# Designed miniproteins, single chains, continued (4), part 89

Each design is a single chain, and the fold is of that chain. pLDDT is the mean over its residues in the fold that is shown.

## One batch from the design tools (miniprotein)

Design m15098
Fold by ESMFold2-Fast:
Structure m15098 (fold): chain A 71 residues (1-71)
Amino acid sequence: MIQPLDPEQTVKDAEELAKKAIEYYKQGKKVESANYITAGALLSVAADFAGNTEAAEKIRELVKKAIKETE
């Protein structure tokens, strides 16, 4: 059985994805940046499916910030 998502770890993973997205965007690697933003958004969906609604909302906030930083 696949290990259930830990909400605290999932939020930390999303923070790292957001940092990577901003870092790659600053390097001119827009495709890689977009991929990390997409991974963060997918992580928020996974958190919602696991019933971790608070974690999902926190992850959405992190994704929105990353999108704003990469406009």
Scores: mean pLDDT 78

Design m15099
Fold by ESMFold2-Fast:
Structure m15099 (fold): chain A 88 residues (1-88)
Amino acid sequence: MVLSPEELALIAELQAGLRAVAAEQEARLAAGEVTPRQAEIELLRASIGLVDRTIARMRANNSRQEVIDWLEAQRAQLRAELAALEAA
Protein backbone atom coordinates (compact mmCIF):
# COMPACT_ATOMS: atom_id res chain seq x y z
CA MET A 1 0.00 0.00 0.00
CA VAL A 2 1.30 3.47 -0.93
CA LEU A 3 0.29 6.05 1.67
CA SER A 4 -0.22 9.68 0.62
CA PRO A 5 2.21 12.23 2.16
CA GLU A 6 -0.67 13.45 4.37
CA GLU A 7 -1.57 9.90 5.52
CA LEU A 8 2.12 9.11 6.14
CA ALA A 9 2.53 12.32 8.20
CA LEU A 10 -0.56 11.52 10.32
CA ILE A 11 0.63 7.95 10.98
CA ALA A 12 4.12 9.24 11.90
CA GLU A 13 2.55 11.79 14.29
CA LEU A 14 0.39 9.04 15.85
CA GLN A 15 3.46 6.78 16.30
CA ALA A 16 5.42 9.64 17.92
CA GLY A 17 2.49 10.36 20.26
CA LEU A 18 2.20 6.69 21.25
CA ARG A 19 5.95 6.53 22.02
CA ALA A 20 5.73 9.72 24.13
CA VAL A 21 2.79 8.39 26.19
CA ALA A 22 4.56 5.04 26.71
CA ALA A 23 7.75 6.82 27.87
CA GLU A 24 5.74 8.99 30.31
CA GLN A 25 4.02 5.95 31.86
CA GLU A 26 7.35 4.04 32.10
CA ALA A 27 8.89 7.05 33.91
CA ARG A 28 5.93 7.31 36.33
CA LEU A 29 6.03 3.55 37.01
CA ALA A 30 9.82 3.71 37.66
CA ALA A 31 9.26 6.65 40.06
CA GLY A 32 6.64 4.64 42.00
CA GLU A 33 3.90 7.18 41.17
CA VAL A 34 1.57 4.55 39.61
CA THR A 35 0.97 0.80 39.89
CA PRO A 36 1.58 -1.40 36.80
CA ARG A 37 -2.21 -1.76 36.36
CA GLN A 38 -2.79 2.01 36.66
CA ALA A 39 0.05 2.73 34.18
CA GLU A 40 -1.47 0.26 31.66
CA ILE A 41 -4.99 1.78 32.03
CA GLU A 42 -3.60 5.32 31.56
CA LEU A 43 -1.53 4.18 28.53
CA LEU A 44 -4.59 2.54 26.91
CA ARG A 45 -6.82 5.60 27.53
CA ALA A 46 -4.21 7.98 26.07
CA SER A 47 -3.59 5.64 23.10
CA ILE A 48 -7.34 5.46 22.33
CA GLY A 49 -7.48 9.28 22.40
CA LEU A 50 -4.56 9.56 19.96
CA VAL A 51 -6.15 7.03 17.57
CA ASP A 52 -9.54 8.85 17.79
CA ARG A 53 -7.85 12.14 16.86
CA THR A 54 -5.97 10.53 13.96
CA ILE A 55 -9.20 8.96 12.59
CA ALA A 56 -10.99 12.35 12.80
CA ARG A 57 -8.12 14.09 10.95
CA MET A 58 -7.99 11.35 8.29
CA ARG A 59 -11.76 11.65 7.72
CA ALA A 60 -11.38 15.46 7.39
CA ASN A 61 -8.57 14.91 4.84
CA ASN A 62 -10.63 12.37 2.79
CA SER A 63 -8.03 9.65 3.47
CA ARG A 64 -8.64 6.17 2.02
CA GLN A 65 -11.32 4.12 3.79
CA GLU A 66 -8.92 1.14 4.08
CA VAL A 67 -6.54 3.24 6.24
CA ILE A 68 -9.43 4.51 8.40
CA ASP A 69 -10.82 0.93 8.75
CA TRP A 70 -7.38 -0.27 9.92
CA LEU A 71 -7.23 2.47 12.59
CA GLU A 72 -10.82 1.71 13.70
CA ALA A 73 -9.80 -1.96 14.15
CA GLN A 74 -6.78 -0.86 16.25
CA ARG A 75 -9.06 1.38 18.35
CA ALA A 76 -11.54 -1.49 18.91
CA GLN A 77 -8.69 -3.73 20.13
CA LEU A 78 -7.43 -1.02 22.54
CA ARG A 79 -10.98 -0.49 23.88
CA ALA A 80 -11.37 -4.26 24.46
CA GLU A 81 -8.04 -4.37 26.35
CA LEU A 82 -9.07 -1.35 28.48
CA ALA A 83 -12.48 -2.92 29.29
CA ALA A 84 -10.79 -6.18 30.35
CA LEU A 85 -8.35 -4.34 32.67
CA GLU A 86 -11.10 -2.16 34.20
CA ALA A 87 -13.24 -5.29 34.83
CA ALA A 88 -10.38 -7.03 36.67
Scores: mean pLDDT 85

Design m15100
Fold by ESMFold2-Fast:
Structure m15100 (fold): chain A 105 residues (1-105)
Amino acid sequence: SMAEIRAKAREILDTLIAHPVASPLLVLPDLSIYPDFYKLIENPVSLTEIRERLDNGEINTMEEFIALLEQMYESYKKLFPEDSAYRAVADEIYALAQALIDEHG
């Protein structure tokens, strides 16, 4: 059911949000510090925004949930080079997301 899908996605998302390193991914990067953010990223999304969309019933399949996590990760790969601390955080959180999706999906 859609309710079971949302419950699984929510458990995964709550685990990501609670991860000690996740704080830089909870909100979008500060535009005043990263002025090219919107030039590189058409539809930026944070973990908190994914949670809001899930809770508002905007995510109805596991595939939609995975696509939003991938969109977030791709944005960080475009914005931050491989040696960036932000990129390292994004790499770690996305790897955890993939492991949890494989366990629960």
Scores: mean pLDDT 80

Design m15101
Fold by ESMFold2-Fast:
Structure m15101 (fold): chain A 93 residues (1-93)
Amino acid sequence: TAAEAAAKARELGREAERKAREGARLLKQGDWEGALREGREGLRKGQEATRAGNEALALAPRDPEAQAAALEAGVAAGLAGIVYGIAKRLVEK
């Protein structure tokens, strides 16, 4: 159902955000390999969240909860992607 897809998107999005925040913390500490690992996991979870959010929107495009779930998933995936990108550049240097 749309509610189940939205709930899944929110849970996966929260996991992606937690991984992104941990990656950012590790970047600040100079643990670039740790940041790369956390950013990669966050990006994977963020992609799963965006798929679930898009499913919720497809099922109930006018539901504010489905809209919020998709938006939150996109923000979490974006944050994880930024952390991953920074860590990857630092590890490759």
Scores: mean pLDDT 86

Design m15102
Fold by ESMFold2-Fast:
Structure m15102 (fold): chain A 100 residues (1-100)
Amino acid sequence: MEARVAGAVRAEDNKIEVDVFATGSREAMDEAIDRALALVQQAADEAEKRGYKVKITAERTYSTAGGVEQARLRVTIEVDGPKEDIQELAKRLEAALAAL
């Protein structure tokens, strides 16, 4: 069964915050979270190629609500770069996550 995925991306100052929820089978949730993490890493790699310092903090949690298991991924990407570039990276990441 394919996972249902909902993601949100927010840029604030030098930080990009990513919050992804996946529901479905454990395997499908894990695949969706791994794909989201790969997209985060691609955005970080792009920022580093532009010469910026990047720090990633990621947390994966599992919970059960109403008999439904849910996976949550929270990521903070700290980028030592101009606000305009951080906002552009956040928009690209949001578009990529929406395609999951």
Scores: mean pLDDT 82

Design m15103
Fold by ESMFold2-Fast:
Structure m15103 (fold): chain A 92 residues (1-92)
Amino acid sequence: GAEAREEELDQKAAEKLGLSESDLAFLKAARVGDLEALEELFPSASEKAVNIAYFLSKVGGMEKVKAFLKEKGADEEKAEELWKELSKIVHE
């Protein structure tokens, strides 16, 4: 079903970014929740997930996120693919 498809896409994004399942849940919550709720639900969220959420919320723009992903070891093509998947999780 549609939920299984969304979960599959999220898992692929996690694998490409080296994110855990809890990191993905944190990023999804960050899109709709506040920082106080996130601290209660995901106290073990990795520094990587927090930094990604920060860049998406504060920096804005695909080019800044691509630069961040390249700094974390993704090549240019992989960074574009990861940005597309990441924007689905956090922005929309």
Scores: mean pLDDT 53

Design m15104
Fold by ESMFold2-Fast:
Structure m15104 (fold): chain A 84 residues (1-84)
Amino acid sequence: MKLSEEQAEAVRNLALAARAKDEAAYREALEKLKKGGVPEELIEAAVRAGTELKSDFYLALALKELEEGHVPNIDALVAAEKAA
C-alpha cells in the first residue's frame, strides 16, 4: 500500500501520541487515518510502535516502514531493542 504524504504524517503522529499518552493528538491522528481508508493493520502497528518501543532509534525504524505503507514486525523490533 502507498500512503499519501498527509497519511504518512498522520501515522507518525499517531505513534508519537500513543507513546506520549496524548489523547487529543491520538484521536485527531486516528480520525485522519480512518477517514483516509488506511488499513487497520497499519493503524494497529503504529499504536504498537509508540507503546512498545522505548528507544527513539527503534521507533524511527518502525516509523520509516509505516510511512512507506509497510507493516513493521513490532515483535522483532521489541526483541532487538531489548537485546541492545
Scores: mean pLDDT 83

Design m15105
Fold by ESMFold2-Fast:
Structure m15105 (fold): chain A 100 residues (1-100)
Amino acid sequence: AYDQILSELDKYAPKIIELAEEVDAEKAKELKKLLDELRQLIENKESKETILKQLQKIHDKMLELYNEAYENNEKVEEAKKALELGDEMLSRIVELLEKS
């Protein structure tokens, strides 16, 4: 399961970060840090609870990025696509954790 979770992270994270950087470089850097922390938790085989808390932090940061883009009317489509890809990634990781 953990190897499959890392594979999903590697598939989605670069695309999410690329889109986030187009919206807000500072928020994208924060999001990258949270994704890097998630990778470390998975590599260390931390508890499902710990990983789920990290996934929630990632979701919250992506939603923050989307809301700021929407309010400023700047890069809304890029922010929306990043959030949608993030939600898809998070759903796949949660499913894999539940099967472990």
Scores: mean pLDDT 85

Design m15106
Fold by ESMFold2-Fast:
Structure m15106 (fold): chain A 135 residues (1-135)
Amino acid sequence: DYIDKIAEKIIELAKKHLPESVAKVFIDGVKRVKELVKAGAPLSEIRRVVFETLQELEAVADKEGLTPEQRRILRMLAEITYLAAEAYVALKRGDYEKYNFYLFQLKTLLNYAKQQGFEDIAKTIEEIIELLKKA
């Protein structure tokens, strides 16, 4: 399943770039979103879990004293997760207008990652875009 491969790539970036305590919350959130997407859950439920995970991430980032660069990375990884989930759901529902919109947002984030010098994050976004195109 392409969503499993997408989630695995995002999880590996989190393990590489985030402190262990922050990575744990992030990875648990990615796994929850993936399972809801696979179950065909309503978008409102998927978005609720994303929102709850983002609130937990802001709290743990503050507690752990993340640097500005680490916070930028965390926000990029959260954005990748959200955009990939929305694109995949739109694709599976035949909503090609929303699918193309979220693909465009991923390409915008790809360009941002390249400009910031996050080459491995950029490469992973490219791989996620290609997996979405094959799905």
Scores: mean pLDDT 90

Design m15107
Fold by ESMFold2-Fast:
Structure m15107 (fold): chain A 68 residues (1-68)
Amino acid sequence: SKLEELKKEILELAKKKGRDTISVEEVAELALKYDLPELAHEVLLKAVELNRDTLSVEEVIEIIDSLE
């Protein structure tokens, strides 16, 4: 599915860069690529709530799963 491909791309991006986190900007770019503006919005809200500009891969995956 489109969401499963997005999750895989997020995991691969984090692994390629040697980190367990992904920036809100990076997630927003992927959300636009997959035509999922709701994902960009939810990630931004979560980052603001937690006072961070990055989220763990696990947190991003949980947000994507909540959109199913």
Scores: mean pLDDT 81

Design m15108
Fold by ESMFold2-Fast:
Structure m15108 (fold): chain A 84 residues (1-84)
Amino acid sequence: SLIEEARKLAEEALSLSKTDPSKAAYLVREAVRKLIEAIEENGIDDDEAIRHIGIAIRLAANPSSAGTAASHVLKAADVLEKIL
């Protein structure tokens, strides 16, 4: 599923956040794209999931924040899995 793919990308980003922050930020942006696609495909309108995605997008703009951004992607994925 798109949510499972996003989770894997976010977990990889978290593991790389200290050694390759730029790659971690890139992976967070890819994970966010997967979550947005899942939301659109399923017609989801969940404020908590959307808020976490918004925070992840903002934080992923700076590689130093990629680890925190990845954590917000994981929180959004958890919310979406409970809805689906």
Scores: mean pLDDT 87

Design m15109
Fold by ESMFold2-Fast:
Structure m15109 (fold): chain A 94 residues (1-94)
Amino acid sequence: MIKLSQLEKAALAVVSFVQEGFDLMQNEGKSLEEALAEVERRLREFLERERASPETQAFVDAMFAVAREGALAGLSLEEILARIEALYHEHLAA
């Protein structure tokens, strides 16, 4: 069983860290590779701190993969966030 409160908290963390990654690129001149590495690091630290369930870990991995692929394809922050939200709603409805 998926713990909805933990899953919702994890989705919010992904959104926040992806936004911070774009800020690092736009305002601090970090490369895409550096920003992606920092976002992944923060997500792993979050999952360890929260002692996330295997289902929550797998879902965070899926959301991060969508964000990474979108960023590598040159999508905007808004487009990436929309894709993460779509994935979250599909998973919540299942």
Scores: mean pLDDT 80

Design m15110
Fold by ESMFold2-Fast:
Structure m15110 (fold): chain A 72 residues (1-72)
Amino acid sequence: SAELEAAVAAGERYFAAGAYGAAIRHYEKALSLAQTPEQRAAIYRALGRAYEAAGELDRAREAFEKADQLEA
């Protein structure tokens, strides 16, 4: 959906700018809008990268594990 694409794009822009807290919020919004396992897996991978960059390593690990489960 356009809303999902906009939320992902916003998350990517904030991540590129080093605004990791804002990136995480937009990716969490995207996750709430995702309807397929493929969409959720991509967003969890993006969240994992953002959590790692923010120093939230336990949350990053959990996000990557969720993505792997959805791609199985």
Scores: mean pLDDT 89

Design m15111
Fold by ESMFold2-Fast:
Structure m15111 (fold): chain A 99 residues (1-99)
Amino acid sequence: MKEEAEEYLEKAAEKIRNNDAEGAEEYIKKAAKLAGIPEEYAAYLAIARALGESREVAEERYRAYLEAQRLVAAGDLEAARPAYEKALALQGKLYQEFL
């Protein structure tokens, strides 16, 4: 199960390197379902693989995303802003590398 999910994450990373966002999304969904993890987390794992980055970098990006979502759900939009800005800065770095 986990090994199959890792294979799909590598296929997603290959699609990301080739600017095939739609193909990457399909493999991310398959990896997430097989691993029993959220699709957003699987997406950050695939992006880290595409960049040759560590799992720790993927976890940092995903934690920034979760913190932003948590603060929005709590209705604390002022506290959510720095978390979103951090998540966007991490995504902006990826944007410069791929997009």
Scores: mean pLDDT 71

Design m15112
Fold by ESMFold2-Fast:
Formats: sequence, structure tokens, C-alpha cells
Structure m15112 (fold): chain A 83 residues (1-83)
Amino acid sequence: LRALLEAAVDAIVAGSPEAEALIEAALAAAKPLLEAGSKEAARLLLEAQLRIAEALLPSLDEEERAEVEAQLARLRATLEAWL
């Protein structure tokens, strides 16, 4: 799951045509783990979302940036609560 999520994040950041397929593969791999209550799978998904948001921040407008920064703060708080 981790390697697949990292590949998906890298593809999204690079604007790769493979990004959609890698995202679908990562979600398919995560689904049974999340259904089983895996905190590790949930943490890896949150970390991937954080990395995507951080990479996209420079290309966002002011309103989008403020919303994404608020989401990043919430994601970081969730990760700390699970550590």
C-alpha cells in the first residue's frame, strides 16, 4: 500500500497520465485494510493526502489555498492523535 500511494502521489504531482490508474489501484488495495479497521492504512492515506495538498498549494488561488491549509491542519491533528 505505501509504495503504491507514493507512486500515486508522485504521478499526481508530475501531472502524469498514469495518475488516475495509480490512484484507483491504491484505493483498491486500501479498501479491504480500511474495512478491517487498519489504522496504518488510514494513516498512509492521510499522509498521501497531505503530500498532494502541499504539492498543489503553490498553484492554487488565495481562497483555495486558505481552505487547503485548513484541511492540512486537520489532517496533521488526526495523524498526531493516531501516533
Scores: mean pLDDT 71

Design m15113
Fold by ESMFold2-Fast:
Structure m15113 (fold): chain A 102 residues (1-102)
Amino acid sequence: SLTNAFLLGIKLGNELSTNSLSEVEKNELFSSLMKLLTTGDLNQRKKQAFFLGIGVGLAVPKSTPHLKFSIKSVFDYLSNIVPSVKELEPPFFEGLNFAQEL
């Protein structure tokens, strides 16, 4: 659901800022992200990526200097496993930029 995408985005954003999750919790987070970004049709996946981006943008402090690099690293990691995830990077950044403008 879009709500689950948003909440996963908040969790991802908090982890990118704090690096506080255990290895088990990190694996569960990446497993959930992978399922979200690879399940359903392309239009549904793009909408989920957009709301994931909103969640990340609201969870991180504005002007976090390495945020875009960290996000690209996550997408590069996931797209090495499932190449079609690369198509979800633009809608994700649209959501993140929208949240950062609030």
Scores: mean pLDDT 79

Design m15114
Fold by ESMFold2-Fast:
Structure m15114 (fold): chain A 70 residues (1-70)
Amino acid sequence: VEAEIRRLAAGRKTLSIEQAADFLVERFGLPRSKVLEMLTKFSPDGTIPVSALIAIASTLARQQALLAAQ
């Protein structure tokens, strides 16, 4: 997950909310509208730090791995 986000960022420290939303939708199958609403509330300037996206995605990946282990 972290390596995927780092490749998407291509050395940048921040990503657009749209790029972050697209990644979360594709990687975790979340509804795009809900992801955009959530990210916009936390980052109203339209950008999100790569470190914050890694933290969110890592939490989601742990939850997904627990479900997949069933």
Scores: mean pLDDT 73

Design m15115
Fold by ESMFold2-Fast:
Order: sequence, then structure tokens, then C-alpha cells
Structure m15115 (fold): chain A 83 residues (1-83)
Amino acid sequence: SNVEEAKKIIEELIKLAKEKKLTKEKLDEAFEKLNELIRNSNPKELEEIAKLLDENLSKLPKEAQFELEIVISMIRMKISIEK
């Protein structure tokens, strides 16, 4: 499912951050994948993805947190429009 794929992306980013291997390139690739999942997700999946990202936000470096907060805001906006 799209939720499971989003979870894998976030778990990979957290692992890379802990190993000091999280580059701008890898961060950008992960966010491109997340945006594709968001475009192809239904409202229920979007709510689950937004919650997943929000719960894991503090586990990432400050720069990644900023970009992830933008993604979460976009998801919440999309959910609001679909109501």
C-alpha cells in the first residue's frame, strides 16, 4: 500500500540520518517518491501518511524536518479540499 511505501521511505531517511549518510540528493529523491505516493493516494491513505510523517518528524535533522513539514501541510490541505 502507499502507506507502507511511505513508512519504508521514512524509515530509510531515519536510518541514513543516524548513520550520518543523509545527503541533500537522497533527501530530494525521498521527497520526490513521497510526493508521487501523495498524488496517487486516497483520503484515508493521506490521513495515515500525514500521521506517520508527523510522528517521525523529530527523528530527522532540522533541514529534513522543515521540508517534511511542508509535505505534511500539503497533505492536510489536500484532505481538506476533498471533504
Scores: mean pLDDT 82

Design m15116
Fold by ESMFold2-Fast:
Structure m15116 (fold): chain A 64 residues (1-64)
Amino acid sequence: SEKERIERQKRFLELGVENNDAIIEKAKELDTPRAQAIVAKSEEERKRLIAQIEELNARLEALD
């Protein structure tokens, strides 16, 4: 069903957020230019994933 497809997609995106959070945490400890670039990239990706999750949540709320 569409609802099941959306719920599975949301789960994969949530795992992506957790993965980026772990990368950010580890990279912040290194305090190097390369690590700072990794943090910036991962924070941007995290924000993108969160926005997609919010769109999926809105779609789930609209389903009967």
Scores: mean pLDDT 86

Design m15117
Fold by ESMFold2-Fast:
Structure m15117 (fold): chain A 94 residues (1-94)
Amino acid sequence: SILDEAIEEVLKAVDAAIALKLSPELIASLVTRELEDIARYLREKEGASDEEVREILEKVIKAAVEKLSKHLSKEDVEKFKEIVERRVKEILEK
């Protein structure tokens, strides 16, 4: 499914970022870029509604947060969440 593929691609990017010891801000930037590409694909190729896009992005973010919580400090995970949640609001307003 598109959701499963989106989760797999984002988790691969997160795993690479963790291995490279990237900052929470840089991990958030990379994940946000993937979410922008996913949102564009869903809107332009699948004709998805803003509600459907939001639901898929929220599930992808949840998977990324669960992965990061196993490797990063609670403070760094919260920093990542704050940045990504702010950026997702901007994506959904476009």
Scores: mean pLDDT 85

Design m15118
Fold by ESMFold2-Fast:
Structure m15118 (fold): chain A 76 residues (1-76)
Amino acid sequence: MTQEDLREEVIRRAAAGASPEELEPLLASLSAEALEELFLDPEAGSVVSAWAVKNKVELDPSLLEKRIEKLKKEAA
């Protein structure tokens, strides 16, 4: 699988309610760049952030800010 295929598969499964545990093999195969793009997705971002914290993966702080804005728009 390419990084793009893996990213799309994670989004699809996360939208269907997949847990971080179910997505772990896919997430572990992603580059930092692909993980940052997934982190910005409102459905996949929660799963990616949970996995990243568990595996001590650091993401760009600007992406965290953008994701928080998206979540606030959904919650408001």
Scores: mean pLDDT 70

Design m15119
Fold by ESMFold2-Fast:
Structure m15119 (fold): chain A 71 residues (1-71)
Amino acid sequence: SKEEEAKKALEVFKTVAKPELEKVFNSNEYSEEEKEQALQTAIDYLKKVAPGDKEVEKALAEVKKKYEESL
């Protein structure tokens, strides 16, 4: 179901992708453009697999906040 797909995608995101994104945002090895591309890829992924899901919306807000805090 879409709900199960969203749950699995969100679990993978929180466990694997989110920590990696945070490391990318705080790394000096990546350009600002590369960091923005990483953020946009994460946003597109979450919106594609579970549009309108409240947990996904929360994860998106947290990722955007982490990016802004790295600036």
Scores: mean pLDDT 77

Design m15120
Fold by ESMFold2-Fast:
Structure m15120 (fold): chain A 63 residues (1-63)
Amino acid sequence: SASIDQQLQQLEQQLNDPDADLLDIEVQLGVLAIMNALGMLSEEQVVQLEQLEVKLNQKRQQL
């Protein structure tokens, strides 16, 4: 859905911000992961979600 695409785009923008609130991003990604488990995401949205999860983990490792 358009709302999920918008959420994924906003999360990508937040992850590109060096001052990003990583906990807020993690919570939002967790909600999207639950939606994925319920079959609510398209294949393209699942790929985007997985890429954002990888990027969040990479940012955490930079500490």
Scores: mean pLDDT 83

Design m15121
Fold by ESMFold2-Fast:
Structure m15121 (fold): chain A 83 residues (1-83)
Amino acid sequence: DEAERKREELERKKNEIEEKGFRLMNEIVSQGYSQAEMRKIVDEINKELGGVLPYPNNIDEALAVINKAITYKIKELEREAEK
């Protein structure tokens, strides 16, 4: 069933986004990324999302920004899959 395949693909893409975001958050905490490194990450994400994310000033803010990016990407995927 094509509809089932589309739903499976959507779930896989959501899981990939969450896993990638989780890995990035874990890396930031584990490596102790500098403010400049965290801002560079946000710049790359903002290129995809149209500049909606604020620049983080500390690790807690960076984690919050990445969580927002994950939510945004998942909602966009769900919107595209909506019928």
Scores: mean pLDDT 79

Design m15122
Fold by ESMFold2-Fast:
Structure m15122 (fold): chain A 76 residues (1-76)
Amino acid sequence: DEEKKKLLQIFEDFLKMDEILLKLMEKMSPEEQKKILLKRAEAARKLAKKMKELGMDQSLVDEAEERAKKYEEMAK
């Protein structure tokens, strides 16, 4: 399924972006960090929803949902 392969690649790229964003956030204000983390949480939840809709492995859905939760906790 082309859509599943594309979504998996998007998720892999999303995870790779974490290292870049963490480095960039070191020089940001707490308010800017919170904004980025909340946007990342929203993106992760959207990815989890789409993966579930396409019938992808539950482990991938769970990973995306846990990522969203971690970003939300970090934003507190």
Scores: mean pLDDT 84

Design m15123
Fold by ESMFold2-Fast:
Structure m15123 (fold): chain A 96 residues (1-96)
Amino acid sequence: KKVVLREVYRGFITARGSQQKVQEALSEAQTAMMKLGGPTIRLAKEYPDGTAVFEILSESREETEKAVELATEIFQKHVEAEGRIEELPPVEVVVD
């Protein structure tokens, strides 16, 4: 088996608002990602003050940037939101 290094990019969306509005924003963003065949948005952390942090992971920097921008735009229609991207260290994957 061959071991290769893969680049991984992590996007974050920090949203602040009512639980209902955050959920509406998440549903709309997930639907948009599904239509594009893009990465999945998942809840990473939720705070008692109504702040929620969502995560997007992809092997493509361009895909992650586009996904974060689109998701942030959708979230901003419903709640206060900001997006950012973090480049993760390369991960070792085993290929046949």
Scores: mean pLDDT 76

Design m15124
Fold by ESMFold2-Fast:
Structure m15124 (fold): chain A 126 residues (1-126)
Amino acid sequence: DEEVIEAFKKLLNMDENTPEEEKVKLLELLGFDPSGVIDGVLDEGVRNNIRDFQRVTGLKDDGVPDEETIKAIKDILNGEPVGPDKDLSLGVNASIIAQFQKKMGLKIDGVFDEETKKKVKEILES
């Protein structure tokens, strides 16, 4: 379990200089179809999936996996609030996690539980 968690942390430790290959792995973590990525270029299908994620998390839905989108993924997985324009209060993290689980097709309980962790492992190992 630690090996998968460390691999996941490595994928999330990304910035604007991160290779496209590692960004593709992050997109897979969001449940995007890897066949939608050709030569490291995002097609409309993958971009629409990014927009859906951004919409669910209250970010700008431009379909670009920018620093804010990557940070939102990290924050959700750590149970932290996401989105600069959200009125953040106690319980918002649970709502955001539930929205993420809905996007991923997981059980919607607002908890970063074993099923959510299993989905992360499945994506990283595929």
Scores: mean pLDDT 54

Design m15125
Fold by ESMFold2-Fast:
Structure m15125 (fold): chain A 117 residues (1-117)
Amino acid sequence: SELEELRAKVQELLAQAEEAARAGREDEALRLLEEAAEQVKALLDLMVREKVPRERIEHEVLEFVAAALRVVSLTTDPAVARRILELAEDVLRYALSLFPDSERLRGALARVRDLLA
């Protein structure tokens, strides 16, 4: 299904980003996370359209954020780390536009914002 294909693509991009970061290829890790962020937004739109339970959609967003934070922990360039945190903030803001009452997503956004301060 399109949903399964998008989920698999997101998971592959996140795994590749972590591997690139571990290898010191921080610019490649950032590019992979930028692509993953766009695929996650498409996945969220599809999941909403297919009436997937909100808890599962929130879980997909939080999995992206967790992966982004793992990549940040592996980066040495503060400019790259900041760009990755901004991607996590952008995805969380997008998800909150779909679920404005989500305490889980609001809590995650607050944590990402604390790291950006």
Scores: mean pLDDT 91

Design m15126
Fold by ESMFold2-Fast:
Structure m15126 (fold): chain A 80 residues (1-80)
Amino acid sequence: MEEARDKIGEVLNKLREGKPLTDEEIEEFVEAMKRLGEEYKPADKEKFDELIQKAVEAMRKGDVEAVAEAVNEIFKLLSE
């Protein structure tokens, strides 16, 4: 959990500074999210995968609000 939170914090801070994310940074985010899915096993796996995809698309667009929203929904899903 902590490693994923740290990675999310780095991603959001970089986007808030108006800096584009590299494909490598996006890949690292996806890997962190996949590890959380393996550990917490969300009941709705399809929704979990969809939210990761939405976050990735928002990251590529530099849409900080959309990334934050998708991440918030991911953590809600993992906590239920």
Scores: mean pLDDT 78

Design m15127
Fold by ESMFold2-Fast:
Structure m15127 (fold): chain A 76 residues (1-76)
Amino acid sequence: SAIEEARERLARGVEEALRRASALPTPEQRIAALTAGVEALVAEVRAAFPDLEVRVELSLDAQGLLTSLRITVRPR
């Protein structure tokens, strides 16, 4: 389904953004890279699935490490 495809793309994209951000040397660089990567991913998925509501909520600690993640995909 479109919902399953959008959710899979978001999950994989977030995992990839986390992997890239984790390679960066400072917390500030990690937070900035992850935020930008997730924003770009959400925009891409929204453009590909215009009939879906897409939301990604993440929390980071002071070191730029992920403490919580929520992905929401639902019909409009």
Scores: mean pLDDT 85

Design m15128
Fold by ESMFold2-Fast:
Structure m15128 (fold): chain A 93 residues (1-93)
Amino acid sequence: EEEEAAEWVARNPQLAIQQIQGIADFALSIASRDPDGARRTAEEMLRAAELLKDTSPQVAQTAAEQAARVAEAAGDDELAERARRLAEEAAAA
């Protein structure tokens, strides 16, 4: 549930950032071998960033920035552009 996830991140921003970074590092390590898996991970990170944009903008910015990196590594330029736009929105908040 969206509200519950946002509340957990607001209480645990450092842990959320660490988890996002770990997920991104793993996705980047497999992107050349499993681009579909990396793309799905980027989509999930982007969705998380959208949900967190209003309540935890720093975490949302990190998730969106990492989603863009993973999407680029997976060869999904459209997803990467979408993630960069969200990162800019979160940074402006």
Scores: mean pLDDT 82

Design m15129
Fold by ESMFold2-Fast:
Structure m15129 (fold): chain A 78 residues (1-78)
Amino acid sequence: QELLREVEELRRRIEALLAEGRRDGNEEVIRLAEQALRKIDQFLQAGSNNADGSTLTSLLNEARTLRRQAEAIAEKAR
C-alpha cells in the first residue's frame, strides 16, 4: 500500500516534468521523463508478473535516477 502510493507519486512528478519539458521545448527533459515513465510501467508490469525483488528494485531506482536527471536539467533551464 505505501509502496504503491510512492510509485504513484513518482509517476505524477515525472508526468509534471514531461509537461514542463513539452511546454518549454526542452527535448532532453522530455526524453529523460519519457524514459522514466517507461521504467515505471516496466516496474508495474514486472510486479504483476511476480518478478524477483532485485529486478523490481533496479527498475524503480532507474526511474528515480532518470527523474532526478530530468529535474536537474529543468531547474537549470528555469
Scores: mean pLDDT 82

Design m15130
Fold by ESMFold2-Fast:
Structure m15130 (fold): chain A 71 residues (1-71)
Amino acid sequence: MREELEREIEEAMNRIAAAVALRELYKKGLLDSTEMTVENLRKALEWMESDPETSPLLIEAVRAVLEEEER
């Protein structure tokens, strides 16, 4: 139960991080929408991986959400 709850919290935090990243990219004109779709997550991840100022932890959070959405 506790380990499952901790995993659910981590997954929720990853989704919040991904949603924030999508909104920031939308504001910059790099995305057409803020929807958490596989296409938008892939575009966000590609841009974030090319930006040296982006936190590696944020990149991993977006990658984790992308893997969940692909299943």
Scores: mean pLDDT 77

